# Designs tried in a protein design run: designed miniproteins, single chains. Part 97

Each design is a single chain, and the fold is of that chain. pLDDT is the mean over its residues in the fold that is shown.

## One batch from the design tools (miniprotein)

Design m3601
Fold by ESMFold2-Fast:
Structure m3601 (fold): chain A 55 residues (1-55)
Amino acid sequence: PLTPEQQALLDSYVAGAVAAYKAGDEETAANLIRQAAKETGLSVTAVGKRFLDAL
């Protein structure tokens, strides 16, 4: 399971990715998703699903 700190980081990155995507900056959104995966140990696919669920 993620620590509360890792969960907060994940939520922050997902929120940032959603904001970037809505602004038309798909490259920044993709980079934030990859960074979230690296910081939490989750797969890019798992973070991507959270991103899609947050849209």
Scores: mean pLDDT 85

Design m3602
Fold by ESMFold2-Fast:
Structure m3602 (fold): chain A 70 residues (1-70)
Amino acid sequence: SNEEEAERLHKEGNERFRQGDYEGAAELYRKAAELTTDEDKRKAYLAGAGRAYLLAGKPEEFSKYLREAA
């Protein structure tokens, strides 16, 4: 299902984040947010993407995803 795929992508994103691949993590979190139909999960995934983009040196993407997560 889309929810199972979103959770898989979220877990892969967490692994990339732990490895210091912040850009890869952000892309996976963004994809998870696109697939989920759960508003709380969507906001959490978007916030995760924003944080990862900030650490990847992409402040404009951080601002975009922080706004979408609100």
Scores: mean pLDDT 87

Design m3603
Fold by ESMFold2-Fast:
Order: structure tokens, then C-alpha cells, then sequence
Structure m3603 (fold): chain A 76 residues (1-76)
């Protein structure tokens, strides 16, 4: 599966379950909610496909850390 296909599948899963993806950046101390497919593509552009598959498997209360960024899912 391509990166674009993984991101689209993630977006569809989040929408279906009334969830959003949050990214927290350790270097900047900032966190942001990713609500659009364009925001997901930008935030996940440098993430390896294997890590994207792990993010796709995330449930509420779980997280994946990639370098200085932590990804987790929350309810809208």
C-alpha cells in the first residue's frame, strides 16, 4: 500500500469512529489536532510506511512516538 493510500485509510477510519489524530512535538512543545486529510498528509509526509501502519492501528488511549513527535487519537 502506498503512503497516500495509508493516509486516506487512516482519515476514513478516524471519520468513521468520530476520532481525531493529535501530534505533539517535543522540540517545539506544541501539539495540534489534525482534522483534514491535507493536515494528515503534511504531518505524516516524512513518516515511514511501517510506522503509518502502526498509527492506523491506534485506538483511543494509545500512542506512537516517531523521533520528536508523538501521535495519539482522541474523540472529537
Amino acid sequence: MSKSELIEELYEKLQANDLVLVVADRKTGESRVLTTIEELREALADVPNATLERILSLEEGESVTVGDRTFYVVRK
Scores: mean pLDDT 82

Design m3604
Fold by ESMFold2-Fast:
Structure m3604 (fold): chain A 86 residues (1-86)
Amino acid sequence: LEEELARLQAELSRLQDGITEINKKIEEFKKKIAEAQDRVNAAKLSYKRDPSKKEDYEKAVEEAQKIIEEGLKELNDTIRKFLEDL
C-alpha cells in the first residue's frame, strides 16, 4: 500500500510538471501571436493611408504566418514529449 501510494504520488508530480511546461509554452505562443497581430494591424493601417506601403503589409502578414506555424510546431513537440514521458 505505502509503496503504491509513493509511486502514484511520483506519477502525479510528473504529470503536474508536464502540464506546467505546456502552459508556459501556450503563454509564450499567445504573446507572440498578440505581437504579430499588432504588427499586421499597424501595417494594414499604414497601407490604407499610403499605397506604397503594400509590401510592408504583405511582409507583416507573411511573418505572422511564420510565427503561427513555428509556434504550433513547438507546442506539438512539447505535448508529444509529455505524452511519451507518461
Scores: mean pLDDT 84

Design m3605
Fold by ESMFold2-Fast:
Structure m3605 (fold): chain A 59 residues (1-59)
Amino acid sequence: LSEAQLYLARLTLLLMKAVIEGDEEKAKELAEFINQAQEAAAAGDLEKVKEITEEAEKY
């Protein structure tokens, strides 16, 4: 399991929690963070993936 996959898994868990809680706005924002993190991971930018994940976790 790569570091990028671990960060993306953490983001996915946050999204699932927001969906379960019924927080549609938070879920929408987290989905956007996941999209940005996937783009960064595809580019090989692990530092960017980490930054995006840490920002999302502050929500």
Scores: mean pLDDT 82

Design m3606
Fold by ESMFold2-Fast:
Order: sequence, then structure tokens, then C-alpha cells
Structure m3606 (fold): chain A 95 residues (1-95)
Amino acid sequence: HMEELRKKAKELEERIDKLEAQGADPQTLADVYEELARIYEELGEFDKALEALQRAVKYDPSRVDEYVARLEEILAKRPDLTPEQKAELLAAIRG
């Protein structure tokens, strides 16, 4: 399962590189970055999941509330983070 997730993450990263090089539609890039964030979350790679969500917001800012809600779900699974740290991460996704 974990090896399959790592392989999928690599495939999505390569797909993003190709789509960006081809000047693909921003909504398509946002969708792929959101999928990549889900895979990183399953792998426990929180920092990479956050970075992928930030990229998704950059490509489709009209869906920022959706991506923020997704990050809130991820943060709800992280009792190791303080409320202040969670607030900073939620603010960062908009920047």
C-alpha cells in the first residue's frame, strides 16, 4: 500500500511537470495538485500535502474555501500541532 502511494505521488509529480510545460488549463493543474495533496496526506507527508494545496489555490483561487476545508480536515488529524500553528498554516494556504 505505502509503496503504491509513493509510486502514485511520483506519477502525479511527473504529470504536473508535463502539464505545466504544456501550459495546461489552471483548473486541471489545481485538480492534480489536490489529488497529490491527498496522496501525501495518506503517506503522512504533511508539509508536502500543504505545499500541494497552496499550489492548487494559486492555480484556482476561486476554490480557496474548498482547499481550506480540506486542510482543516488534515489538521483535525494532527493533535500534535498547537491552535496557533494551525491558524498560521490556514493563513499560509491563501498566500
Scores: mean pLDDT 81

Design m3607
Fold by ESMFold2-Fast:
Structure m3607 (fold): chain A 67 residues (1-67)
Amino acid sequence: DPEVIEETIETEDPEKAIEELLKKLEEQGVQIHDVKVEELPDGSVLVTILARKGLEMRLLRIRLIPK
């Protein structure tokens, strides 16, 4: 089972925050297997990333809150 990592980020630009996050993960040698982006009715965005680094599988759940 992948390890679940949950983070909350306040941002003025959710699209840019997602792009920067994905670039950072790829630069760190992380392989991205799946990315799901869900816009919530309250204006927040939930990003779920399934990623692998070497032999380790991680599930990242990141909530982007409008600033």
Scores: mean pLDDT 79

Design m3608
Fold by ESMFold2-Fast:
Structure m3608 (fold): chain A 55 residues (1-55)
Amino acid sequence: MPTPEQVEEVIDRVSESMGMPRAAVRDALEGKLEVSEEEKRRIERVLEAVRSGRA
């Protein structure tokens, strides 16, 4: 399970790369906002990169 710090890193990175407001990224991660399959896959890749300490 990602730490709160890792979640904030993911939100910041996805917001910057996709031009999406940080609040919308947070809502998508919390399951409050449905995003496209492609957007979900991009978020998952960023989360995995942050979790593994690769980026």
Scores: mean pLDDT 73

Design m3609
Fold by ESMFold2-Fast:
Structure m3609 (fold): chain A 84 residues (1-84)
Amino acid sequence: EEIEREVYEALGLIYDYLGKQAFEKGDYETAAESYEKAANLFVKAGDLERAAEAYHNASIAYEQAGDTEKAEELRKKAEELRKK
């Protein structure tokens, strides 16, 4: 579904931007949630490279927020998407 993929990609870019903005402000919890939403949307769009980057950014944000378990989980998701 062409339109649906484009909508997921656009929403992913919006959440990725919001995550970056929150991270720059030191709001690591909001940054982590926004990057994770972006990553999930990029997966739905079929953009696995952007999805991997967003999961990686979410993992860093969760680590900064003190959620080391969630950070490790998302780091592994990013690595899996980069492999194939």
Scores: mean pLDDT 87

Design m3610
Fold by ESMFold2-Fast:
Structure m3610 (fold): chain A 57 residues (1-57)
Amino acid sequence: SSEERQKILRLIGEILRAIGDIFDAELKGDKEALEKAEKELKKKKEELEKLEKEIEE
C-alpha cells in the first residue's frame, strides 16, 4: 500500500540521518553523540526488518 511505502521511505531516511550523525560525532570526538546515534541506527534497522516481514505476508 501507499502507507507501507511511506513508512519504508521514512525509515530509510532516518537510517541515513543516523549514519550521518555517527560520522559527525566521530569527526567531533563526541562519544555521547556517537553512542546515541548508534542506538538510533539499531532501532531503525529493527523497525525496517519488521516492516519487511509484514509486507511479504
Scores: mean pLDDT 82

Design m3611
Fold by ESMFold2-Fast:
Structure m3611 (fold): chain A 64 residues (1-64)
Amino acid sequence: MSEEELNREVAEALVRMEYGILKAAGASKEEILEELERHARLVAKETGADEKELVELARKLAEE
């Protein structure tokens, strides 16, 4: 597994974990979208994963 693939898997897991926390806290869809996009950008910066892909994941999760 490449370093990029590992970073992507870790980054996606971190975004999904934050989504679970926000949902459990009773956040609205708008709050979830805003917080997840912000978190995805931060995670991308920290892990080196693709920011666009993580933001797209965050948006998809917020719509569910």
Scores: mean pLDDT 80

Design m3612
Fold by ESMFold2-Fast:
Formats: structure tokens, sequence, C-alpha cells
Structure m3612 (fold): chain A 82 residues (1-82)
């Protein structure tokens, strides 16, 4: 439903903001900037009641950045254990 997509979008924004704060010292600035831009775009889309298709695309893009950031965090932690 449209309501579920908006709820997911709000959750993804909150989750990414927490992730960025938690790993701010580990993540490359370029990835942090890209994530912040996508969060801001998603926030604006929610506020402007953008079409569900636009929200789905922004959620998809944010999920891809989150995957890249998670990989960076995991690799940095593996380096510290070796």
Amino acid sequence: SKEKVYALARRQVAAMERFLEEYKDVLPEELREEARRLVEELRRAIENEAPVEELRELIRRLSLVESEMTMVVMLEYLKKKI
C-alpha cells in the first residue's frame, strides 16, 4: 500500500541517520555525503507526498548506498582483527 511505502521510507531515513552517526569515523566522506543527499531527497519526497514509484526508487538507491557502507565497515573491522 502507499501508506506502507511511506512508513518504510521514514524508517529508512531514521536508520541511515543512525548508521551515519555511529560510523562517522569509519566511513569515507564521499559515501557519507552521498547518503546524506539521498536522505534529504527522500525526506523531501515524503514531505511533498511524491508518487510511490519515486519513493521506491529513492529507497532502492539508499539501500544500495547502505550495502556499500556496510561492506566498508565490515572490511575495516576485519583489518583490525588481522
Scores: mean pLDDT 85

Design m3613
Fold by ESMFold2-Fast:
Formats: structure tokens, C-alpha cells, sequence
Structure m3613 (fold): chain A 55 residues (1-55)
């Protein structure tokens, strides 16, 4: 895994679980250009979309 991207995604997963922030806002906060890019990277590293990682 890429160190920098994985660290950003770990922060994003924490925000998904600990806050009620919209997925789009979390994606932007951790430096992704769009929800679609964010979801693609979550699927690649965790095998799940953001909604499933939150639940």
C-alpha cells in the first residue's frame, strides 16, 4: 500500500465512524477531488464503500 494515501484513508475511515459528516465532505477534508475518487480508493484498500465502512 502507498504510505501517504493509506494514512489519509485511515483518517477518513475514523471520520466515517466517529462523525455524521457527509461522505463528500470527508473525502474533501482528507484531500480527494471527488466522492467517486474517494470511493474507488476505499474499495481498493478496504474492499468496501464508505457507507459500509460507516455502518
Amino acid sequence: MEEFKKKRLDVAVRLLRETDLPIEEIAERVGFDSKEEFEKELQKYYGKPAEELRA
Scores: mean pLDDT 77

Design m3614
Fold by ESMFold2-Fast:
Structure m3614 (fold): chain A 88 residues (1-88)
Amino acid sequence: EERLRRIRERAEEVRKLGEQADAMYTKADELLAEGNRLKEQAEKDPSLKPEADKVIAEANSLRQKADDLYAEADRLEGEIVRELSELG
């Protein structure tokens, strides 16, 4: 049945989006840890402040992208729930 095939395809897309978002969150957390370490070093060496700010900005950018991917996954999951409801 075509509806079941489409539901499975969307469920797979949700899974892939979630995995991609999780990977981005993990990398963002790693970059935040590095950025915070650089911030501590910048208290003694102000020349490191631009590097710390850049790393933190990169982490925040990745986190925003991960949030967007989770939002898309939630939207697709909602579509799956609606189609399953229609199937009974």
Scores: mean pLDDT 85

Design m3615
Fold by ESMFold2-Fast:
Structure m3615 (fold): chain A 77 residues (1-77)
Amino acid sequence: MEEDVEAFEAALPASIEKARATLPPEYEPALELLAEALRRAAEIVRRLLRGEMSREEAEREVRRLEEELKKRLEELL
């Protein structure tokens, strides 16, 4: 439900802050990439729940997001 997605997005800053406090600074770029990917995934789900896109379109957008995340993580190597 859209409300659940909004609650998840609202919880992300606290989860990220907790992870940032426990992880070495060297993990910061990877953590930021993951956080951004999670926020974008939540937006895709929200649009799906609003009827602004089909399930097939949402699946396509998620696959694109996964590919982008993979490339950006590889660039950190």
Scores: mean pLDDT 73

Design m3616
Fold by ESMFold2-Fast:
Structure m3616 (fold): chain A 72 residues (1-72)
Amino acid sequence: MKGIEEARERLLKDIEELYKEGKLTEEQVELAKKAEELAVEARKSGEVTEEARELHEKLLSEQHKKFLQELE
């Protein structure tokens, strides 16, 4: 469980910094927030499905690739 939470915290910090610098779009920020909302929902139920975990990690990876491209 901790691994997902730590990944979220890192991404949030990166997103906040890049958003302040104007390098991230509002859509990218919203996508990250939705991914985290999905993770929080799974945590509240006390069960994390494999699908939710994989989707969350995939969304984080896709956002990471996109903001790296925009930095270039």
Scores: mean pLDDT 63

Design m3617
Fold by ESMFold2-Fast:
Structure m3617 (fold): chain A 57 residues (1-57)
Amino acid sequence: SAEDRALGEEFGVSPSSVEGARRLLEAGWSQEVVAQLLSRETGLSLERARELVERLA
């Protein structure tokens, strides 16, 4: 989506990574687990991954 692309540009990650994180949150995964997975997948710091996940919640 346009929102996932904009967040991807803001955080320096692919839109597909943002969409994947959003889908995990919609499926009931915890914000902390999603942030840890996003950090490992994208190379974002855990702090920045938590910020992105909070924006998606």
Scores: mean pLDDT 86

Design m3618
Fold by ESMFold2-Fast:
Structure m3618 (fold): chain A 86 residues (1-86)
Amino acid sequence: SKNTALSYENLAKIYESLGNYEKAAESYEKAAEIYESLGDKSNAASSYEKAAILYKKIGNAEKAEKARQKSIALGVEDLKEAVEKV
């Protein structure tokens, strides 16, 4: 549910404040996956971007690139849908 995605975002923020960037990145990635499954492309893209930044910070280049690509793809889809409504 959307509330579950929000709970993972809040968990990620707690892990960030504790300096546990690996668990923070994983929690943002889970939030993004739930938002994506709900069709919430904007929040999914934002959460994948946060995961990508944290994965890059801890040196996990593979997970950072995967999350970055998902964020870009979802952001492009969100913009296309906004343009179609005009």
Scores: mean pLDDT 83

Design m3619
Fold by ESMFold2-Fast:
Structure m3619 (fold): chain A 81 residues (1-81)
Amino acid sequence: KAIELLEKAKEAAEKGDFEEAVELAQKAYMETLKLPNSEEALKAIQEAIKAAEKGDGEEAVKKLEEAIRLTKEVLERKQRE
């Protein structure tokens, strides 16, 4: 769920639809809050939301890519447990 929401947020940001990107990233944030040891992923999502709110598409996409990577790492750790 969280990864899918972040990927959709990135697509919205790439299209310049920053309102949709913020909404999707906020939903991803709520899903990521349910995961253990997700502090770095949550921070990246917050930074992506702030960039999208400012209309900085390049920074928003970059931070969403970082958030996707960090969230995948969290999910991989959970799967190994």
Scores: mean pLDDT 81

Design m3620
Fold by ESMFold2-Fast:
Structure m3620 (fold): chain A 75 residues (1-75)
Amino acid sequence: AEELVEEAERLVREARELFRRGEEGDEEAARRAAELYREAARLYDEAARLDPERRLELEIQAALALMEAEIAERS
C-alpha cells in the first residue's frame, strides 16, 4: 500500500508542474497532467482497497486527483 501511495504522490507532483505549464498555454503539458492525475487516482484507489484503515483518506485523494485531471483536460 505504501509503495502505491508514494508513486501516486510522485505522479501528483509531476502533474502539478505540467498543469502549471498547461495554464501558460502548453496544451501538451495540460493533456499530460490530466493523464498523470488519472494514473495517481488509480493508484490511490488501489491503495484504499489494500488499506481499510486509510480507505476514506485515500479515496478522498483519488477523488481530488480526478478533479484535477478534469480541470487540466478542459484547459
Scores: mean pLDDT 83

Design m3621
Fold by ESMFold2-Fast:
Structure m3621 (fold): chain A 69 residues (1-69)
Amino acid sequence: EDALLQRARDALANARKAIEKGDIETSEKYIEEAQAVVDALRAAGHTGASEAVQRTVDELKKELEEKKK
């Protein structure tokens, strides 16, 4: 769990930096990486942790879509 959570945090931090720089392609790649971690946490039965990471993923996806228009 902790290793997956750290991976998610790193991916989300990198996605946020990419959004701030206007690097849409890089931000999408890191969001995909974080989503993969959410799926792994859910499959492992860590529902609470997966939901917490998913909320941040959803927030960044919304920010990214605003940046695209």
Scores: mean pLDDT 81

Design m3622
Fold by ESMFold2-Fast:
Structure m3622 (fold): chain A 55 residues (1-55)
Amino acid sequence: PEEDLLLSAHMQAVRQGIRPSPDASPRDKELWRRAEELLKQLEEQQKQLEKARLK
């Protein structure tokens, strides 16, 4: 759950436009990368749902 909690926090920060510190740990940078990837996947799902509504 700790890693899930940290990932959720990073997703929140990415949504707010907050960027990681240049001195962030490799673990923190990996969580930022995964957060960005998950947000991109969510945006793609939302686009697909919108297309379904149109047709």
Scores: mean pLDDT 73

Design m3623
Fold by ESMFold2-Fast:
Structure m3623 (fold): chain A 60 residues (1-60)
Amino acid sequence: MSEKEKEELIKKIKELLKKNPELTASEIAEELGVSIDEVLEGLIEIHKERGIESTKESIK
């Protein structure tokens, strides 16, 4: 299990979500050139890391 690979993927997902929180896993997968499965795993890791404190961030 490559920890560097996982960290890089998570970082890119976070960056995309900061830019567009409305992006679906499918859109993120297409943007990064990875599988939806990998994006979903990354999203789960991000959710765990954030401690589930901020459920959603909405900006006008």
Scores: mean pLDDT 71

Design m3624
Fold by ESMFold2-Fast:
Structure m3624 (fold): chain A 85 residues (1-85)
Amino acid sequence: MEAEELRRRAEELLRQADRLAQEGGEALHKGDYKSAIDKLGQAAELLDRALELLRQAGAPQSVLDQVEQARRRVRELRDKVEELA
């Protein structure tokens, strides 16, 4: 029961993070660096929280690795945008 609740919460956070990462990318394309940094930062935080919940739920290592890779990519993009701002 608890593991299923953790998984559902993590899935919701992953969906929110994906939306924010997409919005951040769109802001970057429009030259809105401040908005891009903010949205990408929020996406990275949500990915971190989702990763913690997935670990607690006993998710397979392959799933954990995918989320860690997504978090790394979002953080790298945010850092590059921050250098341009």
Scores: mean pLDDT 86

Design m3625
Fold by ESMFold2-Fast:
Structure m3625 (fold): chain A 59 residues (1-59)
Amino acid sequence: GAKEAEEAERKSLAAYLAALSGRISKEEAVQRLREVAEEYAHDPEAVEGARNGIRALGL
């Protein structure tokens, strides 16, 4: 639902921004994004958002 999609988007954005700011590695951010995709596996929008984050990191 919308609430789950919002939470997944927030988690994906947080991982992406942490990598861009150098707080974590791109590899760690990809792992966190994969975990979001697994946690929200039944929400296609949440999964695609996490996958887009991985693509944006160039990995």
Scores: mean pLDDT 81

Design m3626
Fold by ESMFold2-Fast:
Structure m3626 (fold): chain A 73 residues (1-73)
Amino acid sequence: SAQPSLDEYLKAAEVIARTVVERLAGRASFEEIREAALAALDTFARQQAVPAADWPALREALLAAVERYWAAQ
């Protein structure tokens, strides 16, 4: 089942979102942070050979996390 692997990838997406927001908060717009987080996730997913079927869930989780961390700054 892809669900255990997806859970591990979702944890990675959360860390990517937090790291990008913390690094760029006060130095970039929300849109720039969102784009940087998506680029970082894309690089991660390609390097880890994440299944294409999991990409929509990862992008959705990443964007939700970016919004949460942005609101909490």
Scores: mean pLDDT 83

Design m3627
Fold by ESMFold2-Fast:
Structure m3627 (fold): chain A 67 residues (1-67)
Amino acid sequence: SAEEHLERGRQLMAEGKYEEAVKHFERAIELDPENAEAHRELGVAYHHLGKDAEAVPHFKKALELEK
């Protein structure tokens, strides 16, 4: 489920495995495109990888979904 991928992504983030975390957050978004938390977490993972250009649209999407 989207929640299972979100939780696995968070565990990988805690382990510093940012590339693997991105994969799980992308899967969570694929299963639930309006999950604001998954978009925010994906942005944070991209930021840790130095991919700020990729992070920004996900932070923007998370804010749009939260209102």
Scores: mean pLDDT 86

Design m3628
Fold by ESMFold2-Fast:
Structure m3628 (fold): chain A 67 residues (1-67)
Amino acid sequence: PVLPSAVAKKDYEAKTPEELSLKKGERVAVLEQVDEKYLLVKSLETGKIGLVPKEVLDEPGSVVLEA
């Protein structure tokens, strides 16, 4: 089974130990949406788990292609 994935739109530096630092273009698996502003994710590059602001990533869920 695969989880929904997202890509960091920009570099992000963790401000707390609970947050995950991301590099632009880094792929993450979305584990859970813990808040309207924060997602619990796992980096597919490092395997580390942490919180990131939703605004740093592409919107969680599937990309909707409208014809």
Scores: mean pLDDT 71

Design m3629
Fold by ESMFold2-Fast:
Structure m3629 (fold): chain A 82 residues (1-82)
Amino acid sequence: MKLITAKIYAGDSLLGIAKLLQLSETEYEIVEVELVSGEKGKADPESGKLKVVKKISETVYEAKSLSSGGIYRIEILSEEDV
């Protein structure tokens, strides 16, 4: 299983840096988000499971929240096996 560190954007706005657990090739679970304000917790609007809806590049994806339907751009910074 992979733990991924990534930048999370809503549109053009950087929300923060997230730690994502890769559940499958297209599904991630948000473990933690550090907001650009310095607050730790969940990105607005939510954390939880994300499904990749579009691959932009090898390190940049668009993903949809399975709970809210919100669309986020994910930019992968690092991957590690856990």
Scores: mean pLDDT 74

Design m3630
Fold by ESMFold2-Fast:
Structure m3630 (fold): chain A 64 residues (1-64)
Amino acid sequence: LDVEKAGEAMKRYAEAHLPDPELVEEARSIIDKAMEEAKRNPEQAEKILADAVDKINELVTKAR
């Protein structure tokens, strides 16, 4: 799993699907924290990034 590549893809997704700059900033914060945690715990990297995707999708749903 390429954590940097996954993080950049998640940031692009958030920017494309979140209408407000404030929500985009919140999503980027979630992604940055998840990337740092995944790098410190490679065994859980897939789960950490999947959990971050779920949080971003919750923000997208709230923004509807």
Scores: mean pLDDT 79

Design m3631
Fold by ESMFold2-Fast:
Structure m3631 (fold): chain A 91 residues (1-91)
Amino acid sequence: SALLKEAEEALKKAKEALEKGDAEGALENLERVLELAEELAKRGELEEAKKLLEEVIELAKELMKKFPEYWKKAIALILRAIGLLFEIEQK
C-alpha cells in the first residue's frame, strides 16, 4: 500500500528527528503517522494501523523522556493513538 509506505517513511523521519535532537520534527512526523494510521484503519488495514499506532505511543514516550518541555504535546499524541486503538478493537 502506498499509504503504508508513506507512514513507514514518516515513522523513520520521526526516529531520525529524535536522534538529531529535533523535537519539533519528531512531533510533526508522529502527527503524520497518526493521520496515515487513521486512514489505513478506515480502509480496513487494521493490523497495519495498530502497529503504527503502537510505534507512535512508544516514540512519543521517548520524546517526552528526552524533551520534557514537550510533555503536553507528547501526551496528546499518546491519548489520540490510544483512542484510535480502542476504536480498532471495537471493529
Scores: mean pLDDT 88

Design m3632
Fold by ESMFold2-Fast:
Structure m3632 (fold): chain A 86 residues (1-86)
Amino acid sequence: MKLTLVYRNLSPERLTAEVLRAIGLELDGYDVEIKIEGDTLTITIGNLSEEEYQEFLDEAEELRARGYEVKITEEGDELTIEVTFP
């Protein structure tokens, strides 16, 4: 399964935190691609475990509950989660 995370309107502090998290996943052996365009961060992760998949979904649901704009798109075995920060 492939996960694409798109984080929009990131503060520099949040951008740094999310990039470090993505680097941690790459060091743990995941196939991670990171793309930064201004205040937008795109992280693509291949070969996710079921547990890690649920972790990202739970985080997206928590952000939605806090009033962030969250869009979840499923296409076959690919999942895209888009989050727009205030």
Scores: mean pLDDT 80

Design m3633
Fold by ESMFold2-Fast:
Structure m3633 (fold): chain A 59 residues (1-59)
Amino acid sequence: SPIEKIRELLERARERLKEGDILGAEIDVGVAELYAAVMKVDDEVLEEIEKLHKEIEEA
């Protein structure tokens, strides 16, 4: 499902961020945001994307 794809992208982004791959993490979060924009996702998922995006920007 598209929601599972978003979660998969966010998990991969977190792993990349821990490895110091800031660019790879940013790409994965960007793709997750694009999926979320096309789909009617819960606010909880949007908040999770926003939180991770903020963590990447602060890295």
Scores: mean pLDDT 81

Design m3634
Fold by ESMFold2-Fast:
Structure m3634 (fold): chain A 79 residues (1-79)
Amino acid sequence: SKMEKLEKGKKEADELYEKGEYEAAGVIYRILAQEYEKLGKLEEAAEMYEKAGEAFKKAGRNNQAKNMYDKAKELRSKL
């Protein structure tokens, strides 16, 4: 199912983050956030944008991190 694919993606991104593959983890978290947002799962989308922001920040991708945090904040303002 689509939800099983999203859960598999989260595990993959978490594993990459734990291994220090921050940019790759950030990209997957961002994709997951966009998919949750399309499904109207705004809480889960905000959590994934926050995880993407942390990953991009650790990767030194400050502009990407800021964009992810801004998206998470926008979604949380609607909850």
Scores: mean pLDDT 89

Design m3635
Fold by ESMFold2-Fast:
Structure m3635 (fold): chain A 61 residues (1-61)
Amino acid sequence: MKKKSPVEILEEAVRLAAKAGKYDLMAKFAREFLENIKTKSDEEVRKFLEEQLAKLKAEIA
């Protein structure tokens, strides 16, 4: 198994948020991704998005 890229994590988070009707969270993930990718490394962006995805999964479950 390979770790997911920042874009892959964003896509999963957006898809899950949309499926749960959490469109505000979907928009938040997209905005924060765009802001972080400008100044942070891919690894830092990935970790940030993984944290947000984990929180989303906990809220939906």
Scores: mean pLDDT 74

Design m3636
Fold by ESMFold2-Fast:
Structure m3636 (fold): chain A 86 residues (1-86)
Amino acid sequence: MSEEEKERKLREAIRKSTIAQIDYAIAKVNGDEETAKKYKELRDKYSKEVAEIARELGRDNVAQAAEKSGGFGAIGALIEEELKER
């Protein structure tokens, strides 16, 4: 897999993890435990994918953030990387 393909997959996995994390929170607030369980599983799956791809790209901070806080963590790490150079 090319580096460009890995970066594309990383962005897609971050989006999917983040969306699942949001949907999980909404389902929990609404008391929909079945839907919450499904989104928790999707969040965990995509967060793991983010961590694996990020490590392959040498972006260990993004990988660690995704493991701790899912897609929100990964987004936070990406923002921190952008701001450090500015």
Scores: mean pLDDT 82

Design m3637
Fold by ESMFold2-Fast:
Structure m3637 (fold): chain A 81 residues (1-81)
Amino acid sequence: SPLQAAADAIAAVLRKHGEPEVADEVRAFLESAQAAGLDPGTIAMAVAMLLLAYSVEGRITPEAAKAAVDAMNAALDAAGV
């Protein structure tokens, strides 16, 4: 699914940046939001806000957050979302 492709893209980028724990948390959040029936656009916005919050808290770098959001958007765009 488009959301599964986005989740995989986010996880790959975050793991590449040395943040496997954050990758697992973001995937769990995305899967929970999808199970709750949220649309892909709403989920993408919520994930982007979560990554921004993690960056502001210093839990991940701003570069990692941006790369993850860019990868998510590229995966969703490729899937026609």
Scores: mean pLDDT 85

Design m3638
Fold by ESMFold2-Fast:
Structure m3638 (fold): chain A 68 residues (1-68)
Amino acid sequence: MSDEELKKEAEELKKELEKLRETVAPGSLIDIVLRTGLQEGEELMKQGKYEEAKEGLEKTIKVAKEML
């Protein structure tokens, strides 16, 4: 997979996570998990670690959905 494809997938996962965060109560444990995962994903993307960012964002979304 190219870096451009990984970056696009990470950006799409970031948007999915942001949308999921809008559906949960502000300040809830789920909101904190989503916010932390988003911040970590953004930092990894800034470092050019798109594969790690994608994996982290997918894992955060999965964990948050399991908590619902």
Scores: mean pLDDT 81

